# Designed miniproteins, single chains, continued (5): the designs that were tried, part 107

Each design is a single chain, and the fold is of that chain. pLDDT is the mean over its residues in the fold that is shown.

## One batch from the design tools (miniprotein)

Design m19715
Fold by ESMFold2-Fast:
Structure m19715 (fold): chain A 85 residues (1-85)
Amino acid sequence: SLKEELVKFIIEQMEKLGIKLNEEEKEKLKEKVNELKSDLELKLLKLSLEAQREPSEELLKEMLKLYKEMNNEEAVKALEEYLKE
């Protein structure tokens, strides 16, 4: 499904940036993505594509905002910890 592909793409981009998600975090992300409206899905896709082309602190901060909207607290903590380094 498009939502499953989006989740996998986001995880792949995060792993390329040195952020590892465990299976529980991946499952929570899938659940939140399944609840998303089309507008947020498009934002996630665009941001993931930009991160793949040119990963940057600004892109990570935008992903952080989206994870906060998704109430994915573990992904938020992982990104905040990475950004503090």
Scores: mean pLDDT 70

Design m19716
Fold by ESMFold2-Fast:
Structure m19716 (fold): chain A 67 residues (1-67)
Amino acid sequence: ASRLRAEYERMVAEGLPKDEILARLKAERDRQKALASTIPNKELRDEILKSIDAEYERLVAEVEARA
């Protein structure tokens, strides 16, 4: 979650185009979900995956709003 926000802010500061920001956010979300999928505790895994998706969706909406 925090890393997605930090990456988003860094890309905005660098002046990257919207499509590039969206592509990199998707790649980072997919990476975080892949790591979370290795958690053996199902309840904890599901909670973390849900948190990652929620943060990603919020940042995508923020990117769309800043056009």
Scores: mean pLDDT 81

Design m19717
Fold by ESMFold2-Fast:
Structure m19717 (fold): chain A 81 residues (1-81)
Amino acid sequence: KNPPPDLVQTIRITLEAADEATKQRIEDLLTEAGFVVVEESGTRLVFEIQLKNEPSQSMLDKIEEAARLSARMRMERLPLT
């Protein structure tokens, strides 16, 4: 008997790139990890993904690489735990 996961976890990533070429690289990395662009303004991007389980190691590696490429990055879990 498994309780169904009634709560999905949303991960939101807000990024700012130094230039548009770096922005495109970050977008490619996070899209490959399964994120979708929910907001875009100049060099700023906001990504979201809904997960029923914990992120895979592959997803975490892509997030970390995107963080290294961005001028600044914020990651938020919604709802807050």
Scores: mean pLDDT 76

Design m19718
Fold by ESMFold2-Fast:
Structure m19718 (fold): chain A 84 residues (1-84)
Amino acid sequence: MSLEQQVEALEREVGRLKEELREAYRAKDIDRLRAIADRLDELSAEAQALFDASKDPAVRRRLIELQAEIGVYLILVHVEEKAA
């Protein structure tokens, strides 16, 4: 699989988790938010590995943007968990 295809797969998975996160957030389901955060943390580690392996500036930029998006979601889960 190409590096481009791997990045697209990660972006699709993060997009699915974003939808699940939105539903869990509306429901105030802290256990589900924590499970989503654990999965996002795993995807963040995979994105970092692809970033370290890539020399393509366009791919690296997409991975930085994806990591930033994941970071925002993880902060949101952390805030909700601490408020509970």
Scores: mean pLDDT 84

Design m19719
Fold by ESMFold2-Fast:
Structure m19719 (fold): chain A 63 residues (1-63)
Amino acid sequence: MTAEEGLEVLRLSRTKSTDITPDVELSRWLAELGVDRDQFRELMRNVDDEEKTRRLIEEILER
């Protein structure tokens, strides 16, 4: 998975996924990124800042 793919998944989750409707594919993709709950919150908070979000995903992928 690339940082660009991760950013796209997060953007789709922001517009389509809710607390009520769990997206199985999104959950699987986040698990493949190795993203925990706190990291996911940070990514979603910064999703409007594409450069910052991309760097965060790249840092996660390097772990």
Scores: mean pLDDT 62

Design m19720
Fold by ESMFold2-Fast:
Structure m19720 (fold): chain A 132 residues (1-132)
Amino acid sequence: KVEELEKKLKETKDPLEKARIYLELGQIYFENGDFEKAYEYYKKALEIARSIGDKKLEATAYVNLAIVLEKLGKYDKVFSYARKAYKILLELPDDPELAPVYRTVAHLLRVAGFYEDADEMEKRAEELEKKA
């Protein structure tokens, strides 16, 4: 699967498809315990998402980066990335596919001591799950 995704990445010129492949590669390496490689791929996905103005992908990439940074013990950046995702999510329309992103942001904000913001994201996730 990784070799096939890396081949598709070299063949595609579509930035949106590249960002999706980078997120998938990051997820595979994360699940395999290679957090440094997961960070690299999620960072590439973030750069593309920002360049094309895809706020949904940008929020997803920030959340995935925050989780990876937590696994790497780089806690100082975890809150910064979670807060960036939170601000983007507040401006996005209802999308049931974002429910897991809202739940993860709620968890990260709660760990950082931002209980009211965390409660808001948790309630939003629950409401989106009802619409799925």
Scores: mean pLDDT 84

Design m19721
Fold by ESMFold2-Fast:
Structure m19721 (fold): chain A 78 residues (1-78)
Amino acid sequence: SLEEEIQRLRSEIQELQQQIAALEQARRDAERDPDAELGAHQVRVLDDAIAELQRQLQEKQRRLQELEERLRELRRRQ
């Protein structure tokens, strides 16, 4: 159902937000690494991972908005 797809997307969005938050914390920790070269390398790897997850998050948020608008329209006709 549409409601089930919306609930699934909300759960996936929450999971992605948690993963991004964890990676952002790891990125902050990497910036404080006593080995500046190793820290800089880890920051770059984490930036790439964060960017990928942010892209997935944006796509799922867009889909969720589309489905919520569709559900609102359907409920308006009932």
Scores: mean pLDDT 87

Design m19722
Fold by ESMFold2-Fast:
Structure m19722 (fold): chain A 80 residues (1-80)
Amino acid sequence: DKEKAEEHLKRGEELFKQGKLDEALVHYTEAFRYAVRAGDRELALKALDGGIKVAREMIKQGNKEAEKVLKDFEAAKERL
């Protein structure tokens, strides 16, 4: 699970740099799920921070539905 979390984290970062926000968000979400299953808090925090950056960029580009994603990720980070 840790290796899959790292692969999804890297892919999310690559997609975010390419401006593929929806795809980046999917990979950061999967990275978080695998990191939690692996018990890796540091990796889970990195995945949530990535997802938060994507959600903020989506909101900036006019996708207001990403506000719920932002709140969910921020709440998850506070619980870690």
Scores: mean pLDDT 87

Design m19723
Fold by ESMFold2-Fast:
Structure m19723 (fold): chain A 85 residues (1-85)
Amino acid sequence: KLSLEEGLEKVEELVKKLAENPSDENIEEFARELAEIVLNAESDEIADKIERHALNLLKKKHIPLDLMMKFMELYSKILKEKKEE
């Protein structure tokens, strides 16, 4: 399971990669990888901190609105599907 420091470092790298080449493929990959990081966090509190940090970084990088909406839709769907048991 991922610590807060490991999760934050991984999220910063993912946001950097997405910001360098914002594409449909990269936004889908970002959504999947962020969901895995959040689901694999050591605690719910750590997961919340990682998610908040990722969203704050995305706001600062001026990602196009259409890609941000696609990210939110995919990310929410993945989290919902993984929670259903």
Scores: mean pLDDT 80

Design m19724
Fold by ESMFold2-Fast:
Structure m19724 (fold): chain A 69 residues (1-69)
Amino acid sequence: MELARQSGELAAARAEETIAAAEAAQSGSPIELTGAVMRLLADAVSLWLAGREELAERLRAKALEVLRA
């Protein structure tokens, strides 16, 4: 279960970093905001395909929140 544990820890850490970057980008330029949203959506799709639906939905929800601001 070592690989599954490492994958879980890395996926969670990556999700938190991506969310924080997107929140910071809301105060930046349209290019920075677009980049942050694209990263959130790309990571969400990757996590969903990897079976990490809960993390994927969290990233998708944050992307939608950032776009609405």
Scores: mean pLDDT 73

Design m19725
Fold by ESMFold2-Fast:
Structure m19725 (fold): chain A 79 residues (1-79)
Amino acid sequence: KEIEKLELAIEAAKAVLEGDLEKAEELAKKLEELGDLESAKQVRYAIELYKEGKEVEAKMLALSLIVDAELRIEKLKKE
């Protein structure tokens, strides 16, 4: 269950990196439905930055989300 939310957060952040803001918003809604309000909020913030023309900042935030989620998945698999 927790790994599923982290994998979904990675997919949402990857959508931001690809400029697929419609997919990113759809995945953010799914994160919110699963109770991951913080990841959903951060994905939506990255979408907002991208729409404002702050594409580099949006992609850097998305990369940070991916790295954080991947590290959490590794920790959960070891425990």
Scores: mean pLDDT 84

Design m19726
Fold by ESMFold2-Fast:
Structure m19726 (fold): chain A 86 residues (1-86)
Amino acid sequence: MELLEEAERLEREALERGTEALMEEEGLNEESARAFAEAVARGEDPGLVEPPTEKGKEVVREVREAGEEARRLREEAERRAREAEE
């Protein structure tokens, strides 16, 4: 139940923080930073070269990990729902 809501919230918060950090550390505009963060969170190629700064690379890693965690929580919620039905 709350696992799906937690996954969505975690993903949204990571995307917002990642977008803000990319704007501050790499000087990207909001649209570019958002698109980059969204692609990273989905595990896709963002279409841009990875940030050259260590801080930018750390932000990309955190967004990617948050996206993976959100997917894991969604999978767990689906497994529990299936098990409850038998």
Scores: mean pLDDT 72

Design m19727
Fold by ESMFold2-Fast:
Structure m19727 (fold): chain A 74 residues (1-74)
Amino acid sequence: SMQDELRKLELEISKLQVRKIALDTEIWVLERQAAKLDPAARAARLAALRAERAQVEQEISALQDQANKLKSQL
């Protein structure tokens, strides 16, 4: 049913939001540890984390659009 589909989307969005928070925390910590890491290694890891964060945010947006479309039909 559309209600079951919406529940699945809401659950997946929640899981991705938790992952986004974890990524935001890791980025924040790495930015604070600049003096303790090799600049090149730090920059590479920050770039990787920011790329993953952007991907997660894109996935959340796509699923949120699907959820909003289903909500408007209910």
Scores: mean pLDDT 85

Design m19728
Fold by ESMFold2-Fast:
Formats: structure tokens, C-alpha cells, sequence
Structure m19728 (fold): chain A 84 residues (1-84)
């Protein structure tokens, strides 16, 4: 499912961010957001917006790793709750 793919990609984004591979972490994060957006619901759009805001805050404060982790954790939590 789209949620299972988003969850897998969000977990990879967190893993690569913690390893310092920010390029791969970013790629996995944005791929996860693509799958969440593809759900086509207002709730999913809000989750994507919240995740993008967390990522942007990380960039502004000079901590892209933390921004990616926070954004990916939001996606992970949302996907896990919907999959139950």
C-alpha cells in the first residue's frame, strides 16, 4: 500500500540522516511525502505540510539532519497510526 511504502521510506530517511548521509535522507524523505500526498485526502495534505514545515525549520536553524528526522518521524507516526 501507499502507507506501507511511505513508512518504509520514512524509516530509511531517519536511518540515513542519523548516518550523516543527508542527500539520501532527503531523497527518502521527499519520496515518503510523495506517497503520503498520493493518498489524496485533506488529512494527508496537512501531514505533508507539517513535515515540510519541520524540514524548513531545520534548514533555517542550520540543522538539516534534525529537520529531516522530525519530518520523517511525522510521516512514520501518521503511517503507523493508519496501518494499525
Amino acid sequence: SLLEKALELAKKAIEYAKKGDLKKAREYLFKALEYIRSLGTLEAEIVVGMALLQYAVGLVVGDEEEGIIRAAELVKKYAEEKLK
Scores: mean pLDDT 90

Design m19729
Fold by ESMFold2-Fast:
Structure m19729 (fold): chain A 83 residues (1-83)
Amino acid sequence: LTEEQQKEVDEAMARIAIAVMKHTKPSEDPEEMYKEAMRVLEVAKESGNEELVKEAIEALREQAERASPETKKAIEEAIEEFE
């Protein structure tokens, strides 16, 4: 792939990961949710697209609002560690 084609693929992968996260219920397991949050943030970062990183963080904050207090804390810890 050319650099332009690779960027398109990376952005598509990030958008898919963010969409899947937005349309699923947060896990009841804080450890699993922390790992999932870190994975989505890393995929967004690898895309090189700053808007996708921002969208990933916003999607995670929405997940946190729907989650249990323990899972919400895990999501916030992942965002803090990533930044």
Scores: mean pLDDT 80

Design m19730
Fold by ESMFold2-Fast:
Structure m19730 (fold): chain A 63 residues (1-63)
Amino acid sequence: ADEDIERAVRELATLRLAGASKEEVQKKLDEWIERLKAAGYSDEAIARFRALGEEIVAAEPPP
């Protein structure tokens, strides 16, 4: 159940660390939210994932 969320968070973090733009990471976050909704995840699980994803989007890339 949590494996899809763990994969999504890992993918977002990997993109950000690889130098993807905030826009690219946000697009991937939005795609994962739609996918999780379609897979029947609860509103609470999606809200937690969104919060984690927004932190990843907001994170500054390493110098």
Scores: mean pLDDT 79

Design m19731
Fold by ESMFold2-Fast:
Structure m19731 (fold): chain A 59 residues (1-59)
Amino acid sequence: MKEEEDLREAEELIERMKKQAEYFKTQGKTDLATYLESLIRDMEKALENVRKELEAKKK
């Protein structure tokens, strides 16, 4: 349960970073947007791994 709350906080951070990446794209700062997208992808992958681990333990 507490781990799920931590995951939600991480998702909130990811959403903020997505907005920032979109803002950079709007400003033509493609390099910065791509860099943020890479960080977002890494964080989403880590979040997915934690969720997958929790699901496996419930089985």
Scores: mean pLDDT 78

Design m19732
Fold by ESMFold2-Fast:
Structure m19732 (fold): chain A 82 residues (1-82)
Amino acid sequence: SEFDQLKAQVEELLAILEEHRKTASPEMAAELDRIIAGARAAVAEAEAEPDPRVSLRMLKTTAQLLAKEFEERNIPHPAVAW
């Protein structure tokens, strides 16, 4: 499904952030931890949403915000199809 494909892309982005966290400064690691935790919470909320259209929109918003975090930090990421 479109939801499953987008969720897989979000999980790939989160895995990249978790790898960057391992070599980050303590300040940056704390910031990345907040971003990762926020994104995981948002994914869980989207999965719990009973309306599939609202659920997909929530996940797309999460993916867009996560992509912006990558751009702002100059972290390379794969293209996200939405």
Scores: mean pLDDT 81

Design m19733
Fold by ESMFold2-Fast:
Structure m19733 (fold): chain A 88 residues (1-88)
Amino acid sequence: SALLAEAQALLTEVSDLAEKAGDAIRNGDYKKAKEYIDKIKGKIPQLKALADRLEAAGLTEEAERLRQAVEVLEGNIEKGLKAIKEAE
């Protein structure tokens, strides 16, 4: 499925950005961490739209897995932003 391939490509991209954000937080580079987090936040609506399209195409299990991946990403973003805020 072209939609599934698109979803996997976008998931790989946000995973790479999340790793870079985590590294930046560990190194105290909060400016770079926020830049990576902002890029991830910009891709979340695209992932949610792809999940809706996967479900509409009858790929319900793949859509559910993508929604779960998005929930994990949103939780990690919240934790990362909290860590940055507490570090000031």
Scores: mean pLDDT 87

Design m19734
Fold by ESMFold2-Fast:
Structure m19734 (fold): chain A 76 residues (1-76)
Amino acid sequence: AAAKQQEQQAAESFIKTLAKQGLIRKSHADFVLKDPDKAVEIVKRAIKRSREKGIGLHDSLREEIRKYKKEELEKK
């Protein structure tokens, strides 16, 4: 329980910080933050992808958010 809450808070803080810095769009950050569990999953995927492909973490996060938005649009 506590660990899950800490992960959610860390993911939300990270996403909000990048949006505040203009590295991702605020609308995209807000979309992801609607589901805290999904925000954690997206951040974890972004970290893995960044490590595996050697790209910047913010670039990896933008791609994971783009993929998530596409998947949600396909579900309706």
Scores: mean pLDDT 76

Design m19735
Fold by ESMFold2-Fast:
Structure m19735 (fold): chain A 88 residues (1-88)
Amino acid sequence: MKAKNELAGEGAELAAKGAILGSKDATVATGLALRAIGAEVDGLFGTESTEEAAKRAKEAAERAIEYSETEEGKELAEKGKELAEKAE
């Protein structure tokens, strides 16, 4: 069923985001996400200099931190908890 598959997929995504938001070492999680984003940005913007790619990766990391501080980031953490409760 689509709903079951979607719940599993959203659960994995929200669990990953929840782990980042709920982590005591959010900077470590952000660093790993930055590295992954940096690799993808380098692939997407291969025509840019390494310095521009690094700036975009830094902006992505800042957005991840900013997202965890926003109301939306807090609501995502709450929804992740609610989804975990529904999974039981």
Scores: mean pLDDT 49

Design m19736
Fold by ESMFold2-Fast:
Structure m19736 (fold): chain A 66 residues (1-66)
Amino acid sequence: GAQTLGQQAVDRARQGDVDGAIDLIRQSARIDPSVAIQAARQSIRILIKQGDIDGAMRFRRLIRSI
């Protein structure tokens, strides 16, 4: 479900797989946009803490498209 896809996206963001995380958020958004936005916001916080500003910016653009 959307929550499982969102959790997998957050896990990929922690591993530095931004492309994989974005794909999973898009899949989650097709089921439940609210869950996808929550997971994307969590991924942004993780990426910022890890110093991946470019990855965080990609997720901010993704949220605006959901």
Scores: mean pLDDT 88

Design m19737
Fold by ESMFold2-Fast:
Structure m19737 (fold): chain A 78 residues (1-78)
Amino acid sequence: LTPEQVDELLRKYLDDLGFKRRPLTPEQREAAEAVAKALGVSLEVAEDFVNFLHSLGFTGTTEQYVAAARAIVRELAS
């Protein structure tokens, strides 16, 4: 998948879920920036993704957020 296709897949996935956006902590913002860089997606999509995972009670390191994003993209692409 191209970065543009990954961005589109995540945007559609997050839009379909309908979650409440909240201000990110500094650690969550770092995680969002790392996700954006690792997957080549927009920072906006990466921030929405981190916000969504937090809404599910997910807590983790920056590396764990990146791993979760990669796992979800892999699932959506299969």
Scores: mean pLDDT 80

Design m19738
Fold by ESMFold2-Fast:
Structure m19738 (fold): chain A 62 residues (1-62)
Amino acid sequence: NEKEELVKQVEETAKGLAETAKKLNPEAEATVEIEKKEDYVKVKLTANGKTLEEVIPLPPEL
């Protein structure tokens, strides 16, 4: 369904960012965590000891 496709795109984007971070600095540790909720997806990207958290709302109409 459309919500699942949106979540999948977010997951793929987050993984791509983590892979890019490792490619630019192979000595750095980069991880991505994704928490799926009904109303939003929370993405946590940790790279070289720094953490970025983003909340992406899931529209009920899409």
Scores: mean pLDDT 71

Design m19739
Fold by ESMFold2-Fast:
Structure m19739 (fold): chain A 71 residues (1-71)
Amino acid sequence: SMEKERLKKLIEELEKAYKASTDPFEQELLRYQIELLKAAIEGKDPVEYLKSNPELQEVARREIARREAER
């Protein structure tokens, strides 16, 4: 599928950014994005996947709090 190929390329670019990053906040955000995109490629519901992964829930919670603080 064209969508799966696009997501795979995006994951590769995010993994390169993760390896190049020295900022722990950027690393957590990139890890969160990579895991959600991998779940999407597998056809998993992102919400259901997050509910089954407490580590990703914590990263998502921190990102939401960060965005709220910027308002």
Scores: mean pLDDT 73

Design m19740
Fold by ESMFold2-Fast:
Structure m19740 (fold): chain A 81 residues (1-81)
Amino acid sequence: DAEAKIEAALARLREEAPELNMGMAREGARAAVARAAAAGREVSVDELYDAGLAAARAFTREIADKLIEAGEAFDRELAAR
């Protein structure tokens, strides 16, 4: 079952990187399962671990970057107009 593989990958992520957003890791793993299913391919727990880890890290970086960018844009808008 794909969901069982997702849970196994997330259990490993919780042990190795508990600070990451597990919800985003789960969504990343689910997206990888969906892509593999569309291609008629099975996924491994390792592949789902990598996908979940990448998604969670990308999420935290992107949120941090967007918060910085939004703050800078807001400051420029107030200063210029």
Scores: mean pLDDT 79

Design m19741
Fold by ESMFold2-Fast:
Structure m19741 (fold): chain A 92 residues (1-92)
Amino acid sequence: MKLIEILEELRERIEAHPDDPEFQKEALLEAAERIRADESTPERLKVLAESTLGLAEIAIYMGERAGEVRETSALIVASLKKFIEELKEELK
Protein backbone atom coordinates (compact mmCIF):
# COMPACT_ATOMS: atom_id res chain seq x y z
CA MET A 1 0.00 0.00 0.00
CA LYS A 2 1.43 3.39 -1.06
CA LEU A 3 0.11 4.94 2.18
CA ILE A 4 2.71 2.96 4.19
CA GLU A 5 5.53 4.12 1.84
CA ILE A 6 4.44 7.78 2.17
CA LEU A 7 4.27 7.52 5.99
CA GLU A 8 7.70 5.82 6.19
CA GLU A 9 9.23 8.60 4.05
CA LEU A 10 7.56 11.21 6.30
CA ARG A 11 8.87 9.44 9.44
CA GLU A 12 12.43 9.38 8.01
CA ARG A 13 12.25 13.09 7.05
CA ILE A 14 11.08 14.20 10.52
CA GLU A 15 13.65 11.91 12.23
CA ALA A 16 16.44 13.43 10.06
CA HIS A 17 15.34 17.01 10.93
CA PRO A 18 14.36 16.84 14.65
CA ASP A 19 15.22 20.53 15.28
CA ASP A 20 13.55 22.05 12.17
CA PRO A 21 9.79 22.63 12.73
CA GLU A 22 9.45 24.53 9.40
CA PHE A 23 10.84 21.55 7.48
CA GLN A 24 8.61 19.18 9.50
CA LYS A 25 5.47 21.21 8.61
CA GLU A 26 6.43 21.15 4.90
CA ALA A 27 7.04 17.37 5.09
CA LEU A 28 3.59 16.85 6.70
CA LEU A 29 1.88 18.97 4.01
CA GLU A 30 3.64 17.05 1.19
CA ALA A 31 2.69 13.70 2.77
CA ALA A 32 -0.97 14.78 3.14
CA GLU A 33 -1.12 15.86 -0.54
CA ARG A 34 0.45 12.56 -1.68
CA ILE A 35 -2.05 10.56 0.42
CA ARG A 36 -5.01 12.50 -1.09
CA ALA A 37 -3.68 11.83 -4.62
CA ASP A 38 -3.14 8.08 -4.02
CA GLU A 39 -5.86 6.02 -5.73
CA SER A 40 -4.73 2.74 -4.06
CA THR A 41 -5.61 3.88 -0.48
CA PRO A 42 -9.22 3.35 0.75
CA GLU A 43 -11.05 6.60 1.66
CA ARG A 44 -11.44 5.52 5.32
CA LEU A 45 -7.66 5.14 5.69
CA LYS A 46 -7.08 8.50 3.93
CA VAL A 47 -9.38 10.22 6.49
CA LEU A 48 -7.57 8.49 9.38
CA ALA A 49 -4.15 9.45 7.97
CA GLU A 50 -5.18 13.10 7.37
CA SER A 51 -6.51 13.32 10.96
CA THR A 52 -3.25 11.84 12.30
CA LEU A 53 -1.11 14.29 10.26
CA GLY A 54 -3.33 17.22 11.38
CA LEU A 55 -2.73 16.32 15.03
CA ALA A 56 1.03 16.09 14.34
CA GLU A 57 0.94 19.62 12.83
CA ILE A 58 -0.81 20.95 15.98
CA ALA A 59 1.83 19.17 18.12
CA ILE A 60 4.63 20.92 16.14
CA TYR A 61 3.05 24.38 16.73
CA MET A 62 2.69 23.63 20.46
CA GLY A 63 6.27 22.32 20.64
CA GLU A 64 7.60 25.52 19.04
CA ARG A 65 5.76 27.66 21.62
CA ALA A 66 7.05 25.53 24.53
CA GLY A 67 10.65 25.38 23.23
CA GLU A 68 10.34 21.55 23.04
CA VAL A 69 10.96 21.01 19.30
CA ARG A 70 13.16 17.88 19.60
CA GLU A 71 10.85 16.28 22.20
CA THR A 72 7.82 16.91 19.94
CA SER A 73 9.72 15.46 16.95
CA ALA A 74 10.48 12.26 18.93
CA LEU A 75 6.79 11.91 19.90
CA ILE A 76 5.63 12.35 16.27
CA VAL A 77 8.21 9.79 15.02
CA ALA A 78 7.06 7.26 17.68
CA SER A 79 3.38 7.85 16.76
CA LEU A 80 4.08 7.43 13.02
CA LYS A 81 6.00 4.16 13.66
CA LYS A 82 3.04 2.80 15.67
CA PHE A 83 0.52 3.88 13.00
CA ILE A 84 2.62 2.19 10.26
CA GLU A 85 2.79 -1.08 12.28
CA GLU A 86 -1.01 -1.05 12.83
CA LEU A 87 -1.58 -0.48 9.08
CA LYS A 88 0.73 -3.42 8.22
CA GLU A 89 -1.21 -5.69 10.61
CA GLU A 90 -4.59 -4.59 9.16
CA LEU A 91 -3.38 -5.60 5.66
CA LYS A 92 -2.67 -9.23 6.76
Scores: mean pLDDT 85

Design m19742
Fold by ESMFold2-Fast:
Structure m19742 (fold): chain A 81 residues (1-81)
Amino acid sequence: AAAALAGAAAAREHIEKALKALREGDYEAAAKYGEEAHAAGLAGERAARAAGAPPEVVLEAGVAAGLGGIVAGVAKIAASK
């Protein structure tokens, strides 16, 4: 499913940007990219499930969504200090 693969790819790109921002202490940018990764990963997971994609494709998108959410959460906490 093209939508599922596109969502997973977008999530990976956003995760890379979020981690770079987090390493640089740019918590606002890290939270933004983490949220974008989370949204893209969830959209990819939903598309994969709807298309009956193999469990591995669903898992890849879900993992990307989860990591994006974690990075966003950590960055928001750091930014609030």
Scores: mean pLDDT 78

Design m19743
Fold by ESMFold2-Fast:
Structure m19743 (fold): chain A 58 residues (1-58)
Amino acid sequence: GKKLLEDFKKLTQVSGSASVKAINLYFDIIDEKSQAEISKKHNLSKKTVSKAKKILEE
């Protein structure tokens, strides 16, 4: 929902174009890519990737 997009934008804001990066992060998580792979691809900490996965689970 709208809350998921806003939460993802907050997690990706440090990286610049938040909307595009939020969408790409969303697809990588639903494709069940590893935390390490997502962390490397999106330049996010493993903790941030874990938070993003939890947001999608709820």
Scores: mean pLDDT 67

Design m19744
Fold by ESMFold2-Fast:
Structure m19744 (fold): chain A 95 residues (1-95)
Amino acid sequence: SSARQALIDSLRQDSADYRQKSQELLEQAPTSDDPEATLLMAQTYQQVSDINDSIAKDLEDGKISVSDAKKLYATKTTGILLRTIGEIIDRELGL
């Protein structure tokens, strides 16, 4: 359907954008004010990129519905954000 294709296109564009941001952060990390935080953000963007790409492929292959893809995206994105927050807290605490 046109709605399915629009979602696939959007997810792929977001995947590409987050992958580019990750690469830019990796290049900048050694000279940033906080290299470790910059590397954590780069890893986070790469993981979000990978999730967007994975969901887009599952939509193309008919393995997942549009409704399920939206739910999966929300769940996976929340998980990554919580993990990144946890890593930042651990760094602040010297863990």
Scores: mean pLDDT 83

Design m19745
Fold by ESMFold2-Fast:
Structure m19745 (fold): chain A 90 residues (1-90)
Amino acid sequence: GVDDLRRQNNLDGALRGLDQAQRLLQQGDVDRALQLLRVARDIVQTLSGNQQLRDQALQGVDQAQRLLQQGDVDGALSQLNQARRLLQSV
């Protein structure tokens, strides 16, 4: 139905946002990565389905943002990879 298509488009949007944020972090563009993570987080909050996996993915994104504010880019990338794996399971 329309809600299933909307859900799939939102999931794809969140995954693409996380992918782009990871690429920006690898390029040293922390500020643009943080902006994309905020957008991706907002999209993840709209996802229906497995609430536990969604909540864990949100926690991963939030932890990545905190690590970036502390200058830990490698830690942030690890948290984003975990969040992406969780979202792919939704």
Scores: mean pLDDT 79

Design m19746
Fold by ESMFold2-Fast:
Structure m19746 (fold): chain A 82 residues (1-82)
Amino acid sequence: SAKEKVEEMLKKFKEGLEGLKKYIEENPDTPEEVIEQALKRAEGLAEKLIKYAKENGFEELAEEVKKLLEELKKWVEEYLKK
């Protein structure tokens, strides 16, 4: 069902964001450009998931994805200031 698909996509998206944060923390010498490129990929995936969720009537899940992406952006900004 569309619900099962969007829930699976959201789970994978959350796992991807946590994996990215873990990778950055474990690899403190990662160039800023590489981190920025990974963030742009996360933004693209979020946009696709938001579109799919909205098209299938899951506005609440679309909003959750948007909040998760914004939290990632804030985390990266704080990390790069250290």
Scores: mean pLDDT 85

Design m19747
Fold by ESMFold2-Fast:
Structure m19747 (fold): chain A 90 residues (1-90)
Amino acid sequence: MQKRAAEAAALSALNSVEFAIKYYEEFHDKERAKILLENAELNGLTAASLDPEIAKKLVEKFREIAKTAGPEVQKLLNEVIEKLEEKLKE
């Protein structure tokens, strides 16, 4: 039952990252992009607390997305990845 909640949190985190890239790169709205990345971190940490395996898959997805993002977004997304990996080591 926790798996469904973890999947929902992970999906929310993934969507937040995808929108953050759009706002940063296409709309040049850095403030909104940062808020979306903060939401991605919170939802990613929730997923990690509920189901570490789902969160590990989310981190792999974030790493894939980071490779296609511009340098500033890549830096911010890598900070989110680091926080999730720290949680997964607990």
Scores: mean pLDDT 85

Design m19748
Fold by ESMFold2-Fast:
Structure m19748 (fold): chain A 93 residues (1-93)
Amino acid sequence: DRARAWAALQAGAKRKIEEAIEALEKGDVEKAKELLQEVLEALQQARQAFADDPDIVAQLTQVEQLVQKAIEALEKGDVEKAKKYAEEALELL
């Protein structure tokens, strides 16, 4: 069931992004980066699995871009900006 598969993906991605935000609040930048990279990989695989649904693909692409921006912000040492991008990604899920 596509709806159940999509709901499960949303729940899993939300959980990991929330864990990444919590890690950032505790000062664990490396853990947050690892969690966001895992989300990015899962989203890229999901785009292939849901390729026949343009609405899901569009939503996954937007979340992927925000997660990539969050990772890039962490690489530049901008924890506040990374947290904002991660929070925006949660709003789309």
Scores: mean pLDDT 86

Design m19749
Fold by ESMFold2-Fast:
Structure m19749 (fold): chain A 74 residues (1-74)
Amino acid sequence: KPTEEELRRLAELIARALGGAPPSVEDVRKFVDVAKESGLAEQAARTIEAHALDKGASPEEARRVGEELVRLAK
């Protein structure tokens, strides 16, 4: 089960990659839980990575967000 600190770190990575305010810990937890329960963690990671690249994030920044999401959704 992801810790609140791990969820906050993912929120900060999302904010940096997408250029917006960080999502709430509760919203990130729900997102991770849905990705885990649906078995679509890899697809969710690809989606957020594509969105980050569209927002001008580097491939390295986009990959870090996707990898962290998959790690927490296991």
Scores: mean pLDDT 82

Design m19750
Fold by ESMFold2-Fast:
Structure m19750 (fold): chain A 69 residues (1-69)
Amino acid sequence: GDERIQQILNLAREISTDLIQKADELDEQARKLLEQNTEENRKKAIELEIESGMLRIEAAVLGIEALSK
């Protein structure tokens, strides 16, 4: 029945939302590191931005993130 599919989609949506939230948190951490403008902080910020990007790709692969524009 459609209810089983809806339950699976709801779970996937929750996971996707959590991944996007984690990515946003990593982007904020990277931004704060860049405020101190050291070479070490720049390298750490890049690593966080890469991790953030990977989480956003994973969320997109789950087919829950709507590209509206």
Scores: mean pLDDT 78

